Designed miniproteins, single chains, continued (2). Designs and how they scored, part 58

Each design is a single chain, and the fold is of that chain. pLDDT is the mean over its residues in the fold that is shown.

## One batch from the design tools (miniprotein)

Design m6001
Fold by ESMFold2-Fast:
Structure m6001 (fold): chain A 97 residues (1-97)
Amino acid sequence: MLYEYNPLYAALLESFGIPRRLSVGELLRAELALHETFGLAERLPDGRIALINGDGSRTVLSRREYAERLARLLRDNDLVTPPVSVAELLEALEALE
């Protein structure tokens, strides 16, 4: 299945080389890479994700917790259509090499 970014967000992401239409795996990799680039998240060697808080402290999330947070972020800001599920994001996270 292909997901599509909303037009305003897609225009911004095009400057970073991110396509408007992408698979769930491409969507997850793009969002994680953006979060890492902006110093908002860091992928740990064991597959967990560390969120970087405003005070510089870190909150370590499981893959499921990160998938839940990302799904909510995408939904609450109407960033992609159709809405992506936590299960699809989690599967894509677990498939990362």
Scores: mean pLDDT 83

Design m6002
Fold by ESMFold2-Fast:
Structure m6002 (fold): chain A 99 residues (1-99)
Amino acid sequence: SMLEERKKEFEAYLEKLLERYQIPPDLKALIMEIFNKLFAEMEEELSKITDPEERERKRILLEGQIMNKVTKLVLEVARLVKQGDFDAARALLEKALAG
């Protein structure tokens, strides 16, 4: 589907971002779980919209919100990792995944 293709594009972007900031594998896994959860929530939200044009506008908005949120999490995690605060980084991501 179009959404599966879009998801793969975002996954590829995030993988490059995670590599650039040298995010540890356990934290990388949590970030990808958060992304997958947010994307699934978007797919469910979009499925409730019957008008194709409204659905497309909402998709663009939600994709932007997801990528903005996940990118900010990556940057905050990168900051904490650089400071050696791995426990705070993990706690931040676990809280994001739970919410």
Scores: mean pLDDT 89

Design m6003
Fold by ESMFold2-Fast:
Structure m6003 (fold): chain A 91 residues (1-91)
Amino acid sequence: MAAELARLTRENREELVARLVAEGLSEEQARAAVEALIRAYEALAAGDAEAAVEAGLRAVEHVASVEKDEAVRQKILEEARRELARRAAAA
């Protein structure tokens, strides 16, 4: 599944970037988020749970950068960290 998600994210890179830009990200931030997401899925496919969590968290950090409320942004990052750690532990 993770290898397939990495492939689908690469094939749909421009569509994902456009969607994130529509949500308020700059093109540079959107591309960085998508690249981090690809690296997270590639790391999961390779069995590297630690690298997957790190790359996944970087993707969320780029997306969360559009949130102006710092408390809400920190809550999003903390929830993402917990979910990524849970999924990595289950793999």
Scores: mean pLDDT 75

Design m6004
Fold by ESMFold2-Fast:
Structure m6004 (fold): chain A 104 residues (1-104)
Amino acid sequence: MKEEFRELLEELEKEEKISEEQKNKFAELLREGLSPEVAEAASEAILANPSEELVDAAIKGVLRIVATKSDEEALKLLKEIIPELEKAKNAAEVEAIFDKALAK
């Protein structure tokens, strides 16, 4: 799975759907030793609406969750917000979803 996500990120970068910086930020998340369940939920949250602008905002939000929450709390929050992220129309809406999640 970890290698399959790396290949997916490289394909999205090649198709200009994400930047190299966004790919590198996600690779750092995986290096920080997240549990497989949290890494999977983080990937689903980041890719819920795969435009370059929304992916950048989602990576930043996911980084804030995993840096401030336990693995159990991070997993719960990420799963809760994925349906909201799928409906987000712009980066500001993505940021608001993560801000609301982090306030819990």
Scores: mean pLDDT 70

Design m6005
Fold by ESMFold2-Fast:
Structure m6005 (fold): chain A 55 residues (1-55)
Amino acid sequence: MKLGKAAQDVVELVKKNVEMTEGEIAQLLANASTETLDQLKAAQEKIRKIKEEHE
């Protein structure tokens, strides 16, 4: 799944800081408002998977 640059940057940031709170992640995704809703949902799903794989 190919994300837009802004959405991908948020995913990479969460990868480096997997303890980031849901509120912090939501704020970062809101700042990526140039992306479509579908791309933001795709980024959220990818972030959820990263957190699940963290342990």
Scores: mean pLDDT 71

Design m6006
Fold by ESMFold2-Fast:
Structure m6006 (fold): chain A 85 residues (1-85)
Amino acid sequence: SMMKEEKAEEIAEIVKKLAIEELGLSEEEAEELAEKAKEYVLSQSELGVEALLLEAKARQAELEGNLEEAKELREKALELRRQML
């Protein structure tokens, strides 16, 4: 679905940003990693994509010092994962 593709693009953008900020990768290296991440994400179910997006946002929040928000996002991701079982 279009929403799944939009969420995959959002995840890829977060992955690229984290790769540069946390791993010190170059713009080119981060873009390659983000492209591979997007391919992986698009192979998942719609619920799987939603869980991955929440997990990516949780990591970003954690790095910004928003530990409470990160915890809430991870709990939501775990709940979606439970629904997939």
Scores: mean pLDDT 85

Design m6007
Fold by ESMFold2-Fast:
Structure m6007 (fold): chain A 69 residues (1-69)
Amino acid sequence: SMEDLERAVELANEFSRLFKSLSEEKQKEFLDKLGVDEEGLERRVVRAILEADVETLEEMIKIAKELLK
């Protein structure tokens, strides 16, 4: 639905802010946990937005928040 797409965009923006707030070391830990490089991460975020996959974006946010601790 359009509401799911809007939610996915909001979550992607939240994820972007969280990821950018991580140190370079923690950004690398995040990429390792997902098994992707930076290009693979970008593709996953774009795909999640296009598919309104809010669950994937929420899980990515959760991992990023855990790394901030």
Scores: mean pLDDT 86

Design m6008
Fold by ESMFold2-Fast:
Structure m6008 (fold): chain A 100 residues (1-100)
Amino acid sequence: EEKRREAAEAAEELAETAEKAAKEMSKENALELAEKVRAAYVRTANILLEALGKEGEEMNARLGELAAAMGEALAESVEAAKKKLEELAEKAREIAEKLK
């Protein structure tokens, strides 16, 4: 229960971090915001694995694909990265809701 709640809180924080980055990202702050999202993803991934084992691995695969896609999109444009950040935020929010 407590580990599952911690995982839900981490996923919610990742969602909020990605949502903020999707809203505020510009050429000037793109690297800083991308690093904050990456750090939040890593923290969430570790907590999901510890709390849920194999189920956490599957959730991490989905979040990791979106985090990687955001990094690739950022190489093209801030606008492309924002779209991937919105998708990452939505997926993280879904995971947080499932873990209630």
Scores: mean pLDDT 86

Design m6009
Fold by ESMFold2-Fast:
Structure m6009 (fold): chain A 82 residues (1-82)
Amino acid sequence: MKEKAKEIFEKFKEWVEKNKDAPRGFLLTLFSVFASELIKAGLPLEKAQEILRKFAELMRQGKTPEEAVEEVEKLLKEILDE
């Protein structure tokens, strides 16, 4: 689980780095796919939903995609270290 979750997250980070100016709605849609892949990798549904809600909240607050990714990475690390 931990290794697969990291691989999935790294792919999302790479996409965000390449597409820094992507529309907010598109980033939210892509992140929903990412959250679904984490669930398939064995992450509990509640934890995947927590990560998705955090990302959506940060985007609504006007955080940059890079800032939102950094905060979500911290949350994911906390979850994986349980």
Scores: mean pLDDT 77

Design m6010
Fold by ESMFold2-Fast:
Structure m6010 (fold): chain A 90 residues (1-90)
Amino acid sequence: SMTEFIKKVAKSVADLSRLLKEQALRLAERSTDPRAVKAAEESAKYAEQGYELAKKAYETGDQELMNQGQLYAAQGFSYLREAVEIVVES
């Protein structure tokens, strides 16, 4: 069903967002470049919002919450990519 599909996607987004936040916070703690720290902290903030939205979508089957959770997770990934690139270039 559509509700089952939404819940399955939402669970995956929640799990991904949780891992993303963990990785972002580790990078922020370990980096000495303030640009990388800032990007990693932004990644963690977006990942946290993505997690909260996706968790609620998983509980309710709400498609709009699932879509919003995916958007926040994607932006969190973009910030993490920026932070990693800064660290690698340094």
Scores: mean pLDDT 90

Design m6011
Fold by ESMFold2-Fast:
Structure m6011 (fold): chain A 67 residues (1-67)
Amino acid sequence: GEAAGRTAAHAARQAPTLTGEQARNVGRMALALGGSREAAEAIERLGAEHPEVTGEQLARAAREAGG
């Protein structure tokens, strides 16, 4: 939940070119990989709120932010 939200927000800041559509795809993958539904929901909401942010950059930034 909160940790995923912070990671997603940090990723979006480092990757302003992420589109909400692709951010939703990354959110679904995060759920499958991490098994955290809250993490996927947080990423999906972030992507919907930031339609200019693409999942490609989000995934890269999230990886760096998460460790």
Scores: mean pLDDT 55

Design m6012
Fold by ESMFold2-Fast:
Structure m6012 (fold): chain A 98 residues (1-98)
Amino acid sequence: MKEKLKKKEEEIRKKTGDESLKLEDEELEKLLEFEKMDVEEQIELLLELIRNNTPRNLRLAAYMSGLLAEKLRSGELTEEEVEEIARAIEDEIRRLEA
């Protein structure tokens, strides 16, 4: 497990471009679970972390957003899926502002 968490930390550094990034084991485990989710579940988790506005949740949300952005760059997501993600985020922002 600890070896998998260390490899995951290095993968996240590469995907997000933050070579100085240090994550706790609990944060790495949550990111591992995030990658097992489908796109719809990933969006829901990201929005939940943004709604529950804590420094830890915002930090996790930032890394999760970076991982999702890497899927966009690698072509794992279509433009239609990108538009769905953008709309879901925009709708939640509007809800939080209300």
Scores: mean pLDDT 67

Design m6013
Fold by ESMFold2-Fast:
Structure m6013 (fold): chain A 64 residues (1-64)
Amino acid sequence: MAAESREQAQAIKLLEESKRLGEIDPDRGAELSRELGKQYPKVRSAAEYQEKLNLELGRKKREE
């Protein structure tokens, strides 16, 4: 499918944005990662991992 490679590239770019957003607002970054995994199944594993990282970052911030 011709659209697949373009969507995959965009999903990767959005995952990078989600990671950067997570550094500023971990909860919002985690939400974005979750949405990305739902919208782009091809990057679901990466999105789930990024969500987990953002949630852990948020937990550490709130626990300290």
Scores: mean pLDDT 75

Design m6014
Fold by ESMFold2-Fast:
Structure m6014 (fold): chain A 69 residues (1-69)
Amino acid sequence: MEFAKELKKKYGDEIRIGGPNSDVLDNFVKLLESEGIKVDVKRFPRTPLAIEEGKKMYESGELDLLILD
């Protein structure tokens, strides 16, 4: 509960999240949506190239959070 409230304070009611397809990513998205946060999810395959592209998107500000699993 505290964590979701802090995310709402920092990002408002919408957050952009990226990560490889995983239960961790799915559970995190469900948690945020249950707190009323709209999640824009960029999913990608678990390849080194896709992970590096995800890191670049995070570094450029295209993603607010990057979930690596």
Scores: mean pLDDT 75

Design m6015
Fold by ESMFold2-Fast:
Parts: sequence; C-alpha cells; structure tokens
Structure m6015 (fold): chain A 119 residues (1-119)
Amino acid sequence: PPIFPTPHTFDEEAVARAEALYDRMLPLAEAAVEELKPHLSEEAYEAFKRGVNRLITRGVAAFLRSHGDAAAVEAALAEAREETLEELKPLLSEEQFELVKQKLDELVAAGVAAARELA
C-alpha cells in the first residue's frame, strides 16, 4: 500500500541545530559590533547592527528551512552580507568600508563553518 508522506514540519533536531547555530554566531556578531563601534559614525553603527542582525536571522532561518544544509546557510549569509555592504557604502570612508567588509567576511566564514559542524 502507498505510504502517504507526512509533511515534514521542523522537528526538534532541526530546531536544535538552528538554535546551536544562533548560539555560535551571536557572540561573534556582538564582538564585531563592539570592535567597530569606535570606528563608525552613529548612523553607520546602527546600520551595521541591522546588517549583522539580518545576517544571523537569515542564516539561522536558512539552516532551519533546509534541514541542516550548510550550502543554504552560505547562500543566505552571502546575500545578507551584500545587502549590508550596499547599505553601508555611502556612510563609510574607504578605510571604514574595508574594516566592515573584513568583519562581515569573518562572520560569514564562521557561520558557514559552524553550520558544517552542526549539519
């Protein structure tokens, strides 16, 4: 007899993996925000915080929705990074832009590495 597949809702394992990714990314994101604070204007600092929050939120959501696919996390983080750099570019000097870009690249790399370990 045909077994009708039950729709895959997010199971406890998928949720636990997403929470673990969030727990690993959050302290790195907070450290990046704190480190860049003295180098940014108030407007750029607030935009950077929004960008970092977007990066974590989209990465964690992609990890949950893809049932632990690190490639989906990488794609979501890359998109959030691009949007954040586009928002920040007019607010930053060339030197500040390179610092922000470096910190976002470090967060993306760390998020992808964490997703691969948790997969």
Scores: mean pLDDT 85

Design m6016
Fold by ESMFold2-Fast:
Structure m6016 (fold): chain A 98 residues (1-98)
Amino acid sequence: EPDLCDVAVQIGRILDAIGDILEAERILKLPDEVLAQPAVIARLRAKIEELDREIEKIREALKTCPEEMKPLLERALELYEKAKELYEKALARAEAAR
């Protein structure tokens, strides 16, 4: 498991979270009839579960990392929380369109 108190790992998590935000924004541009497909809904749910696991790992690391190592990790947390919010919005819209 990567050391979340390492700056290079933290930068990687920030980049991953930005990628997740950009993907969620693209998904939100899809028509309701595409979002409402069972396979799409299943993928949105799986992605939200993945984001929840990453958020939990970052929250645990924030309890143990030295203070000087926390700022980038806090930024990664904010970005993953934003990504989750956008995916939850997509899932809510998909469920409403069924």
Scores: mean pLDDT 89

Design m6017
Fold by ESMFold2-Fast:
Structure m6017 (fold): chain A 87 residues (1-87)
Amino acid sequence: MIVLSENAKEFVLALQRAAGVAEVDGVLDDETVEKIRRFLAANASNGDGVASAANLKELGERLGYPLSDEEAELVSRAIEERIDVEV
C-alpha cells in the first residue's frame, strides 16, 4: 500500500474532481484511471495521457497542490499500478 503525504492525497482528490470522477475518494479503479489519463492528455503539455511524475507535477502546480519529486513518483506509481490512496 502506498502512503502519501497530506499534500499528495489532496492532489489526488483534486485530480479526481478535475477529471470528472463521480466518487472523489482516492479509489484508483479502471474507470477513475481512464478519466485521469484523458484529463492528462487534454491538460498536460506533452499530451500523452501518461501519469508520469513530470505530468503530475505540472498538474499539481495548476490545481494548487505542487508536488515534490518524491510525491509525484508515488502518485505516478499509485495511478499506474491502480493502488488506492488512503484518505
Scores: mean pLDDT 82

Design m6018
Fold by ESMFold2-Fast:
Structure m6018 (fold): chain A 110 residues (1-110)
Amino acid sequence: TVERQIERIEAIVEERAKAEGLDEELKEIELKGLLVDTAAQLLRVGAPLELARALLERAGVGGLSDSRAELEENARKAGKELREKELELYKKRDSPAAQRYVEAVKEKEA
């Protein structure tokens, strides 16, 4: 069932977050990413559209189509947007320039 698949995905993400020390924002991106990736896999193997739609809706994807090809495009676009958001979060955390900027602002706030 779709609910059982979502619960399993949530459990996997919880384990990964605990193991890798992910914050809540990165954990949410990982959850949505796995939901989107699972929906894309289901669409590719000819599973019922209703299962893929439910996973994409749980991932927060709006404007879902009723055709397989359009749902595949919805999943592809959502996956790309999630990866770009994840990359921006990592850049903000790991950029020496961003860290220096944050420190400079804190020191000048008086």
Scores: mean pLDDT 74

Design m6019
Fold by ESMFold2-Fast:
Structure m6019 (fold): chain A 98 residues (1-98)
Amino acid sequence: SAEELIRELVETVMTIGALLLSYRTLLTLHRQGKLPEDEFKAQARKLLARLQAALARLDALVAQARAQGVAIPALVAADVATERALAREAIAELEALL
């Protein structure tokens, strides 16, 4: 249903937000030299995989909404656009550091 699709979009946005918080924390610890390189790389690889999976799910849900003619509320659409852009940036930076 449209309601379930919008709920899944919101949940996926929230998931990306949580992963981005983890990403910012990981980079801060790495930049401060407070995290061993092997531990940084292990955590970065896991976070990269989770961000890639969450972004793929976000894009699939947006495509499903479009295919089904489901109108995404403006605030949800704004959150989707913001979290998508931030997730793509985080993925690119993590790939460059690995």
Scores: mean pLDDT 91

Design m6020
Fold by ESMFold2-Fast:
Structure m6020 (fold): chain A 81 residues (1-81)
Amino acid sequence: GEELVRALDSEDVEVRVEAVRRAIESGDPELAAAALRRAAESEDPEVLKEAARAYHENREKLATDEVIEAARKVVEKLEKL
């Protein structure tokens, strides 16, 4: 919900990691795509790693083009670390 969206923009890395995980696990493609995009933009290794892991575990529920494109950006950022 709205609380998760706000947590994705938190200054606390641990809060962002938890928010990204919960957003992706929710199975809501719009929320998952937003979480993946914010993870890619933050370029924080911990956030990127959790986003990639959570997406992989939940990919069957999140088979939209928007989520797939956002996940691709997360992987690209991880490969550059």
Scores: mean pLDDT 81

Design m6021
Fold by ESMFold2-Fast:
Structure m6021 (fold): chain A 62 residues (1-62)
Amino acid sequence: SMAGRRVEEALREGGGRAAGEVAREIADKYGPEQARKEALAAGLEGLSGAATALWEAARYRE
């Protein structure tokens, strides 16, 4: 997913903090259900770090 790739790029460039910020932006803008769907898509693409950050962001927005 495009969202998963954005989070993965942030993780590579700025670490977990940057990844968390981008994942929270996605969850805030599109809601926690969409963030969970993006997390699943990222996980299926092998972007495990991005998937984790998106799952955590979705939980925060519950």
Scores: mean pLDDT 80

Design m6022
Fold by ESMFold2-Fast:
Structure m6022 (fold): chain A 60 residues (1-60)
Amino acid sequence: GARLREAARRAAEGGPAGAYAAAGMQAKDNGVESGLEFARLVEEEGGPEAGEAARRAVDL
């Protein structure tokens, strides 16, 4: 939803490190599938480098 996309945009503004931290917390709190959806939104808002960092956090 719009709230998740806004969170992903803010995570992407923190660069790859911000994206990694936010996606890891999303997966921990809401499950792996939710973390992967968040990582997809991070890629859409912040580009492929931020998206790749977010996906790496979920896979841990």
Scores: mean pLDDT 81

Design m6023
Fold by ESMFold2-Fast:
Structure m6023 (fold): chain A 80 residues (1-80)
Amino acid sequence: SEEERFIERIAEKYGIDPETLREVLKETGASRSELETAAYIAKLLGQTSVEALKKILEIVRQNPSASFDELLKLAEEALK
């Protein structure tokens, strides 16, 4: 499927388990943009669990006008 191809590409690009990305997508209904932003942040922070990705997604969703650098800083503080 198109969704599965997207998941595999994000998994390869950011070094995240595709099963983790599938679970996050299933539980949250995240858009492709939201999931890719969260995956990039997760990779940079070394926090690639389902729970970490869900927390990062909440930050992304709650801060739609924030820059990537602002989102990264907020996620780093939340995952301490």
Scores: mean pLDDT 87

Design m6024
Fold by ESMFold2-Fast:
Structure m6024 (fold): chain A 95 residues (1-95)
Amino acid sequence: EEERERARNIAKGAASYGAYQALKETGDKEEAINRAKQLAEELADLMGFREQRDELVELAIKTAEEFIKNYEKYKKQIERDAAIARGALNYYRKQ
């Protein structure tokens, strides 16, 4: 249960990071959602939550939609969350 909660929190961070990068690069909301999905799928695979992949992807879509809606309010918070998510991805990729 604790590991599942951790996966959800990291997936939210990764979704925000992916959405932030896509919006910065393209300005396209659809690309922001797609990038969030890709990072959530990668995290699910890396952390061993493949059985919950669909759940984490759905959470990532919701997070990306909320991020897009509140982008200006969360700009600095997103940069912080993005750094944490990037650190987690790099850690698991080395395993």
Scores: mean pLDDT 75

Design m6025
Fold by ESMFold2-Fast:
Structure m6025 (fold): chain A 101 residues (1-101)
Amino acid sequence: SALELGKKAIELAKNAKTAEQAGEAGYLADKAAQLGIKEGDKEALQLAAEGGGLAARKGIELGRSGKAPVERAVGAALLGVGAQAQAYFGGKKLGMEIDVS
Protein backbone atom coordinates (compact mmCIF):
# COMPACT_ATOMS: atom_id res chain seq x y z
CA SER A 1 0.00 0.00 0.00
CA ALA A 2 1.01 3.68 -0.31
CA LEU A 3 1.18 3.93 3.52
CA GLU A 4 3.46 0.88 3.76
CA LEU A 5 5.78 2.26 1.05
CA GLY A 6 5.93 5.64 2.81
CA LYS A 7 6.72 4.07 6.21
CA LYS A 8 9.39 1.86 4.62
CA ALA A 9 10.92 4.89 2.85
CA ILE A 10 11.19 6.79 6.18
CA GLU A 11 12.71 3.79 8.00
CA LEU A 12 15.23 3.12 5.21
CA ALA A 13 16.18 6.83 4.98
CA LYS A 14 16.72 7.07 8.78
CA ASN A 15 19.01 4.00 8.73
CA ALA A 16 20.77 4.71 5.39
CA LYS A 17 24.57 4.46 5.59
CA THR A 18 25.23 4.43 1.82
CA ALA A 19 24.09 6.54 -1.14
CA GLU A 20 22.44 3.40 -2.57
CA GLN A 21 20.29 3.00 0.57
CA ALA A 22 19.38 6.72 0.55
CA GLY A 23 18.50 6.40 -3.17
CA GLU A 24 16.31 3.34 -2.47
CA ALA A 25 14.50 5.35 0.24
CA GLY A 26 13.90 8.17 -2.27
CA TYR A 27 12.61 5.67 -4.83
CA LEU A 28 10.17 4.15 -2.30
CA ALA A 29 9.03 7.65 -1.28
CA ASP A 30 8.36 8.43 -4.98
CA LYS A 31 6.25 5.25 -5.31
CA ALA A 32 4.37 6.19 -2.11
CA ALA A 33 3.69 9.67 -3.58
CA GLN A 34 2.42 8.23 -6.90
CA LEU A 35 0.05 5.80 -5.13
CA GLY A 36 -1.00 8.44 -2.57
CA ILE A 37 -1.96 10.83 -5.39
CA LYS A 38 -3.93 8.07 -7.18
CA GLU A 39 -5.80 7.06 -4.00
CA GLY A 40 -6.18 10.62 -2.59
CA ASP A 41 -4.43 9.47 0.60
CA LYS A 42 -3.17 12.51 2.55
CA GLU A 43 -1.42 10.34 5.18
CA ALA A 44 0.51 8.46 2.46
CA LEU A 45 1.48 11.76 0.79
CA GLN A 46 2.70 13.17 4.12
CA LEU A 47 4.82 10.02 4.72
CA ALA A 48 6.14 10.24 1.12
CA ALA A 49 7.13 13.90 1.66
CA GLU A 50 8.88 13.00 4.96
CA GLY A 51 10.67 9.99 3.43
CA GLY A 52 11.77 11.99 0.37
CA GLY A 53 13.09 14.85 2.53
CA LEU A 54 15.00 12.45 4.80
CA ALA A 55 16.46 10.60 1.78
CA ALA A 56 17.63 13.89 0.23
CA ARG A 57 19.24 15.09 3.49
CA LYS A 58 20.96 11.72 3.99
CA GLY A 59 22.32 11.79 0.41
CA ILE A 60 23.73 15.29 0.97
CA GLU A 61 25.28 14.27 4.34
CA LEU A 62 26.97 11.20 2.83
CA GLY A 63 28.37 13.27 -0.05
CA ARG A 64 29.63 16.10 2.19
CA SER A 65 31.27 13.67 4.65
CA GLY A 66 33.04 11.80 1.82
CA LYS A 67 31.31 8.54 2.85
CA ALA A 68 29.74 8.28 -0.63
CA PRO A 69 30.99 9.28 -4.11
CA VAL A 70 29.57 12.76 -4.90
CA GLU A 71 27.82 11.51 -8.07
CA ARG A 72 25.96 8.76 -6.13
CA ALA A 73 25.15 11.16 -3.25
CA VAL A 74 23.71 13.75 -5.69
CA GLY A 75 21.62 11.01 -7.38
CA ALA A 76 20.13 9.95 -4.03
CA ALA A 77 19.42 13.59 -3.04
CA LEU A 78 17.66 14.28 -6.36
CA LEU A 79 15.45 11.17 -5.95
CA GLY A 80 14.49 12.32 -2.45
CA VAL A 81 13.75 15.92 -3.48
CA GLY A 82 11.76 14.67 -6.50
CA ALA A 83 9.60 12.45 -4.28
CA GLN A 84 9.02 15.31 -1.81
CA ALA A 85 8.04 17.71 -4.63
CA GLN A 86 5.72 15.09 -6.18
CA ALA A 87 3.96 14.55 -2.82
CA TYR A 88 3.65 18.32 -2.18
CA PHE A 89 2.39 19.37 -5.63
CA GLY A 90 0.26 16.24 -6.10
CA GLY A 91 -1.34 16.87 -2.71
CA LYS A 92 -1.88 20.55 -3.59
CA LYS A 93 -3.77 19.58 -6.78
CA LEU A 94 -6.03 17.37 -4.59
CA GLY A 95 -6.69 20.25 -2.13
CA MET A 96 -4.42 18.72 0.53
CA GLU A 97 -1.78 20.64 2.48
CA ILE A 98 1.36 18.50 2.72
CA ASP A 99 4.11 19.55 5.17
CA VAL A 100 7.54 19.49 3.48
CA SER A 101 9.54 21.19 6.23
Scores: mean pLDDT 88

Design m6026
Fold by ESMFold2-Fast:
Structure m6026 (fold): chain A 90 residues (1-90)
Amino acid sequence: MEKEEFLEKAKETFDDDSVLALGILYLLSEGPMTVDELAEKLGVPKEKVERIVDALESQGLVKRIQKDGKTYYELTEKGKEFLEKVKAKL
C-alpha cells in the first residue's frame, strides 16, 4: 500500500493527529528520518511533527538515534507491528 493510499483510507477512520502519527510511522517504515525530513514529506510544520514524534517515542513506537550531529527517528519492532496491524484493518 502506497503512503498516499494508506493516509487516504486512514482519514476515513481516524482524527487528524492520528492520521499524522500513522503517516510518520509509515515514512519511518521506509527508513530513519529527521523531524525536518518528516515535516517536508508530510507538508506540515516541524513543531507539529516534533509533538507527534515525542508522543510516539513515549509509546515505544519510535526511537531516537544520534548520527553525525543529527537526530534521526527510527521505527521500533513494536512500531512495525502496530503499523502492520493498522494496515490490515484498512
Scores: mean pLDDT 78

Design m6027
Fold by ESMFold2-Fast:
Structure m6027 (fold): chain A 62 residues (1-62)
Amino acid sequence: SATPAEERIAELAVRETGMPREAALAHARALLSQDRESQQQAIENLRKNGLEELARALEEAV
């Protein structure tokens, strides 16, 4: 089963990008399993693309 953090990030990704839920959940799991430097780069990239809520959810989960 997905963790609460994975579910939250996936839900925001579906809402903000329109990607399929399965793809969003896979991305959430990948992001949360990366090292801290890679997670920080992902957060910055999300902010550059205007995905502020998704960026904040990831930042709070790491």
Scores: mean pLDDT 82

Design m6028
Fold by ESMFold2-Fast:
Structure m6028 (fold): chain A 74 residues (1-74)
Amino acid sequence: SSEEIERLRKEAEGMVETLDLVIKSTTDPELKAELQELREEALRLRNDESLSAEEMRKRYKELAERASQVLEKI
């Protein structure tokens, strides 16, 4: 639904904001690069108007799982 898509876009935006804060405090260049890649993926997800609610849920879940794995390295 449109409401679900908008909720997921807001969650992706929140992820970008969180990643920006973590990137600013991260000194490890390899980890910083991984966080920047995740940020770019979150921005693409937020801005992609062609995705269905199902595809957006799938992409967000995959992104959130990847972000969790990278954040565990901090």
Scores: mean pLDDT 83

Design m6029
Fold by ESMFold2-Fast:
Structure m6029 (fold): chain A 59 residues (1-59)
Amino acid sequence: SLEEALKKREEVYKKNIEKMKELIEQTDDPRLKAALQSAIDLGKEIFERRKKRVEELLK
């Protein structure tokens, strides 16, 4: 189902965000920190957009 697919994607999303946060803590490169933070922010926007689309389809 779309709900099950969304839950699986949320789990993958959370793991990826945690991994990127760990990389931010491990690196001293300010450009890499900025790139990882941008990736986190973009990933959040994509996930929220996808969630809204699924909610719209379930109406």
Scores: mean pLDDT 81

Design m6030
Fold by ESMFold2-Fast:
Structure m6030 (fold): chain A 69 residues (1-69)
Amino acid sequence: MFKEKLLELARLAAEKNPEDKPLVEENVEKHAPKLKEEAEKAGLSEEEMVELVEEQIKNNLAREKERAA
């Protein structure tokens, strides 16, 4: 399900800062309906929207890794 997949991605992103986990989970609950609505307006499937979110998380992690290197 869309919301569950977003929650998994958010938890993955929060693994670096476990103290932010509750805040991240709450943000997913607040933003998941908006992301779903935005996907529908853009003509994207829920699966396509999840892939875009996953790609953004990967890009953010890659940028942090580059700065740490």
Scores: mean pLDDT 68

Design m6031
Fold by ESMFold2-Fast:
Structure m6031 (fold): chain A 73 residues (1-73)
Amino acid sequence: MDVTLTGTTRLPLSTEEAREAAQRGKEAALKTPGVTKVEVTVDDDGTVTITVTAKSQYEASEGLQAAVQAMRE
């Protein structure tokens, strides 16, 4: 049974910068051991939503934390 965690970050910057941040977050989460899937959405207002699916809650939490840290830089 896979565990899914979602994190949302709204950047005070442009939508293009938000897309770059989202890509960094997705890459960081995918590099996390045990993460099986990462989904990212970027809204026109620069809101980034990252959903991480992993084999356990621990691994999903680690992936989401890595994504958030990469996005905030």
Scores: mean pLDDT 77

Design m6032
Fold by ESMFold2-Fast:
Structure m6032 (fold): chain A 97 residues (1-97)
Amino acid sequence: DPKTTTALTQLTSDDSYLLFKYTSPLLLAFVLNSLNDQQKQTFVSSLTPDLKEVLKALLKGEKIPKSSVKPKVIKRIQEVIDYLTTSTKNKLLQLLN
């Protein structure tokens, strides 16, 4: 969906938290898989520091660091990751610093 892709690349940090909290994990994963490299970079740049660290840890299969991110949101991020292609996972991990 072009409108969903555009909205995802225009997110603020507050919007990115709400996106993980309320959006279907399958739908969010489908959109992320369809983004080009520049759009993935923009998405990652819109994430809060806490969301970046949680996403990075989950992508690496590492222990999740102490953060302000609620356990239910962490579980939803894991569900998104489970639906991501290997190429999308690798690109997101490369973009996370």
Scores: mean pLDDT 75

Design m6033
Fold by ESMFold2-Fast:
Structure m6033 (fold): chain A 81 residues (1-81)
Amino acid sequence: PVPKSKEEAEKAVKYYKELLRLDPALAYAWEQLGKALKVLGKEEEAEKFFRLAEEIREALRNKDEERFEELVEEAKELLEK
């Protein structure tokens, strides 16, 4: 019953993509970007971004610096198309 705001979702995508270009490790921004993409009907892309957010959080929790760096590079590539 929550209305889908396409305009708000499109603004969120632009905002969080810019934020992630400054800090690609910001898992919260990947999660929010995924939620916005889900509102826009881009389910597959949303799932990839939700997975990336979770994996970044796990790498930080486990202090896995090598995995964290790999995820940051993957994140940068996703932002560049």
Scores: mean pLDDT 79

Design m6034
Fold by ESMFold2-Fast:
Structure m6034 (fold): chain A 64 residues (1-64)
Amino acid sequence: EEEFKKKFAEVDKELVEQIRKLDEHIKNTNLTPEQIREETLRFVAESLRKIGDVLDEEIKKRKE
């Protein structure tokens, strides 16, 4: 549980940093609204994958 909380906090920090990078990327490029939507959806998908990885590690730990 303690290890899970620590890993989840690390993912949260990484997500905040990735949000900052995405915002900077959007501001520094001439993206259309459609391209901004695509980039945002891609970011959400990647974020969900990272959360899924943390959950998968917790599940694996409980089965072993």
Scores: mean pLDDT 74

Design m6035
Fold by ESMFold2-Fast:
Structure m6035 (fold): chain A 61 residues (1-61)
Amino acid sequence: MADAKEKMELAKQALELLEEGRKQKNREAILASQDAIGAVAQGDIEKAQELIERAKELLAA
C-alpha cells in the first residue's frame, strides 16, 4: 500500500484534472481523471500517475 500522504496528493491532482475536464467538456479527460481517482483508491500509484499524465495530455490537446 502506498503512503497515505502520497495517495492524498495524487487524488488532489486527479480531482483538479476532473474539474478542468468538466469545464472543457472533454469526456476522455473526465474518464481518465475518474479512473485515476479509482487507481489511487486501489493503491495502484503507477497506474494513477499514468492516468493523470493521460488526462493532462487530453486537456492540453
Scores: mean pLDDT 81

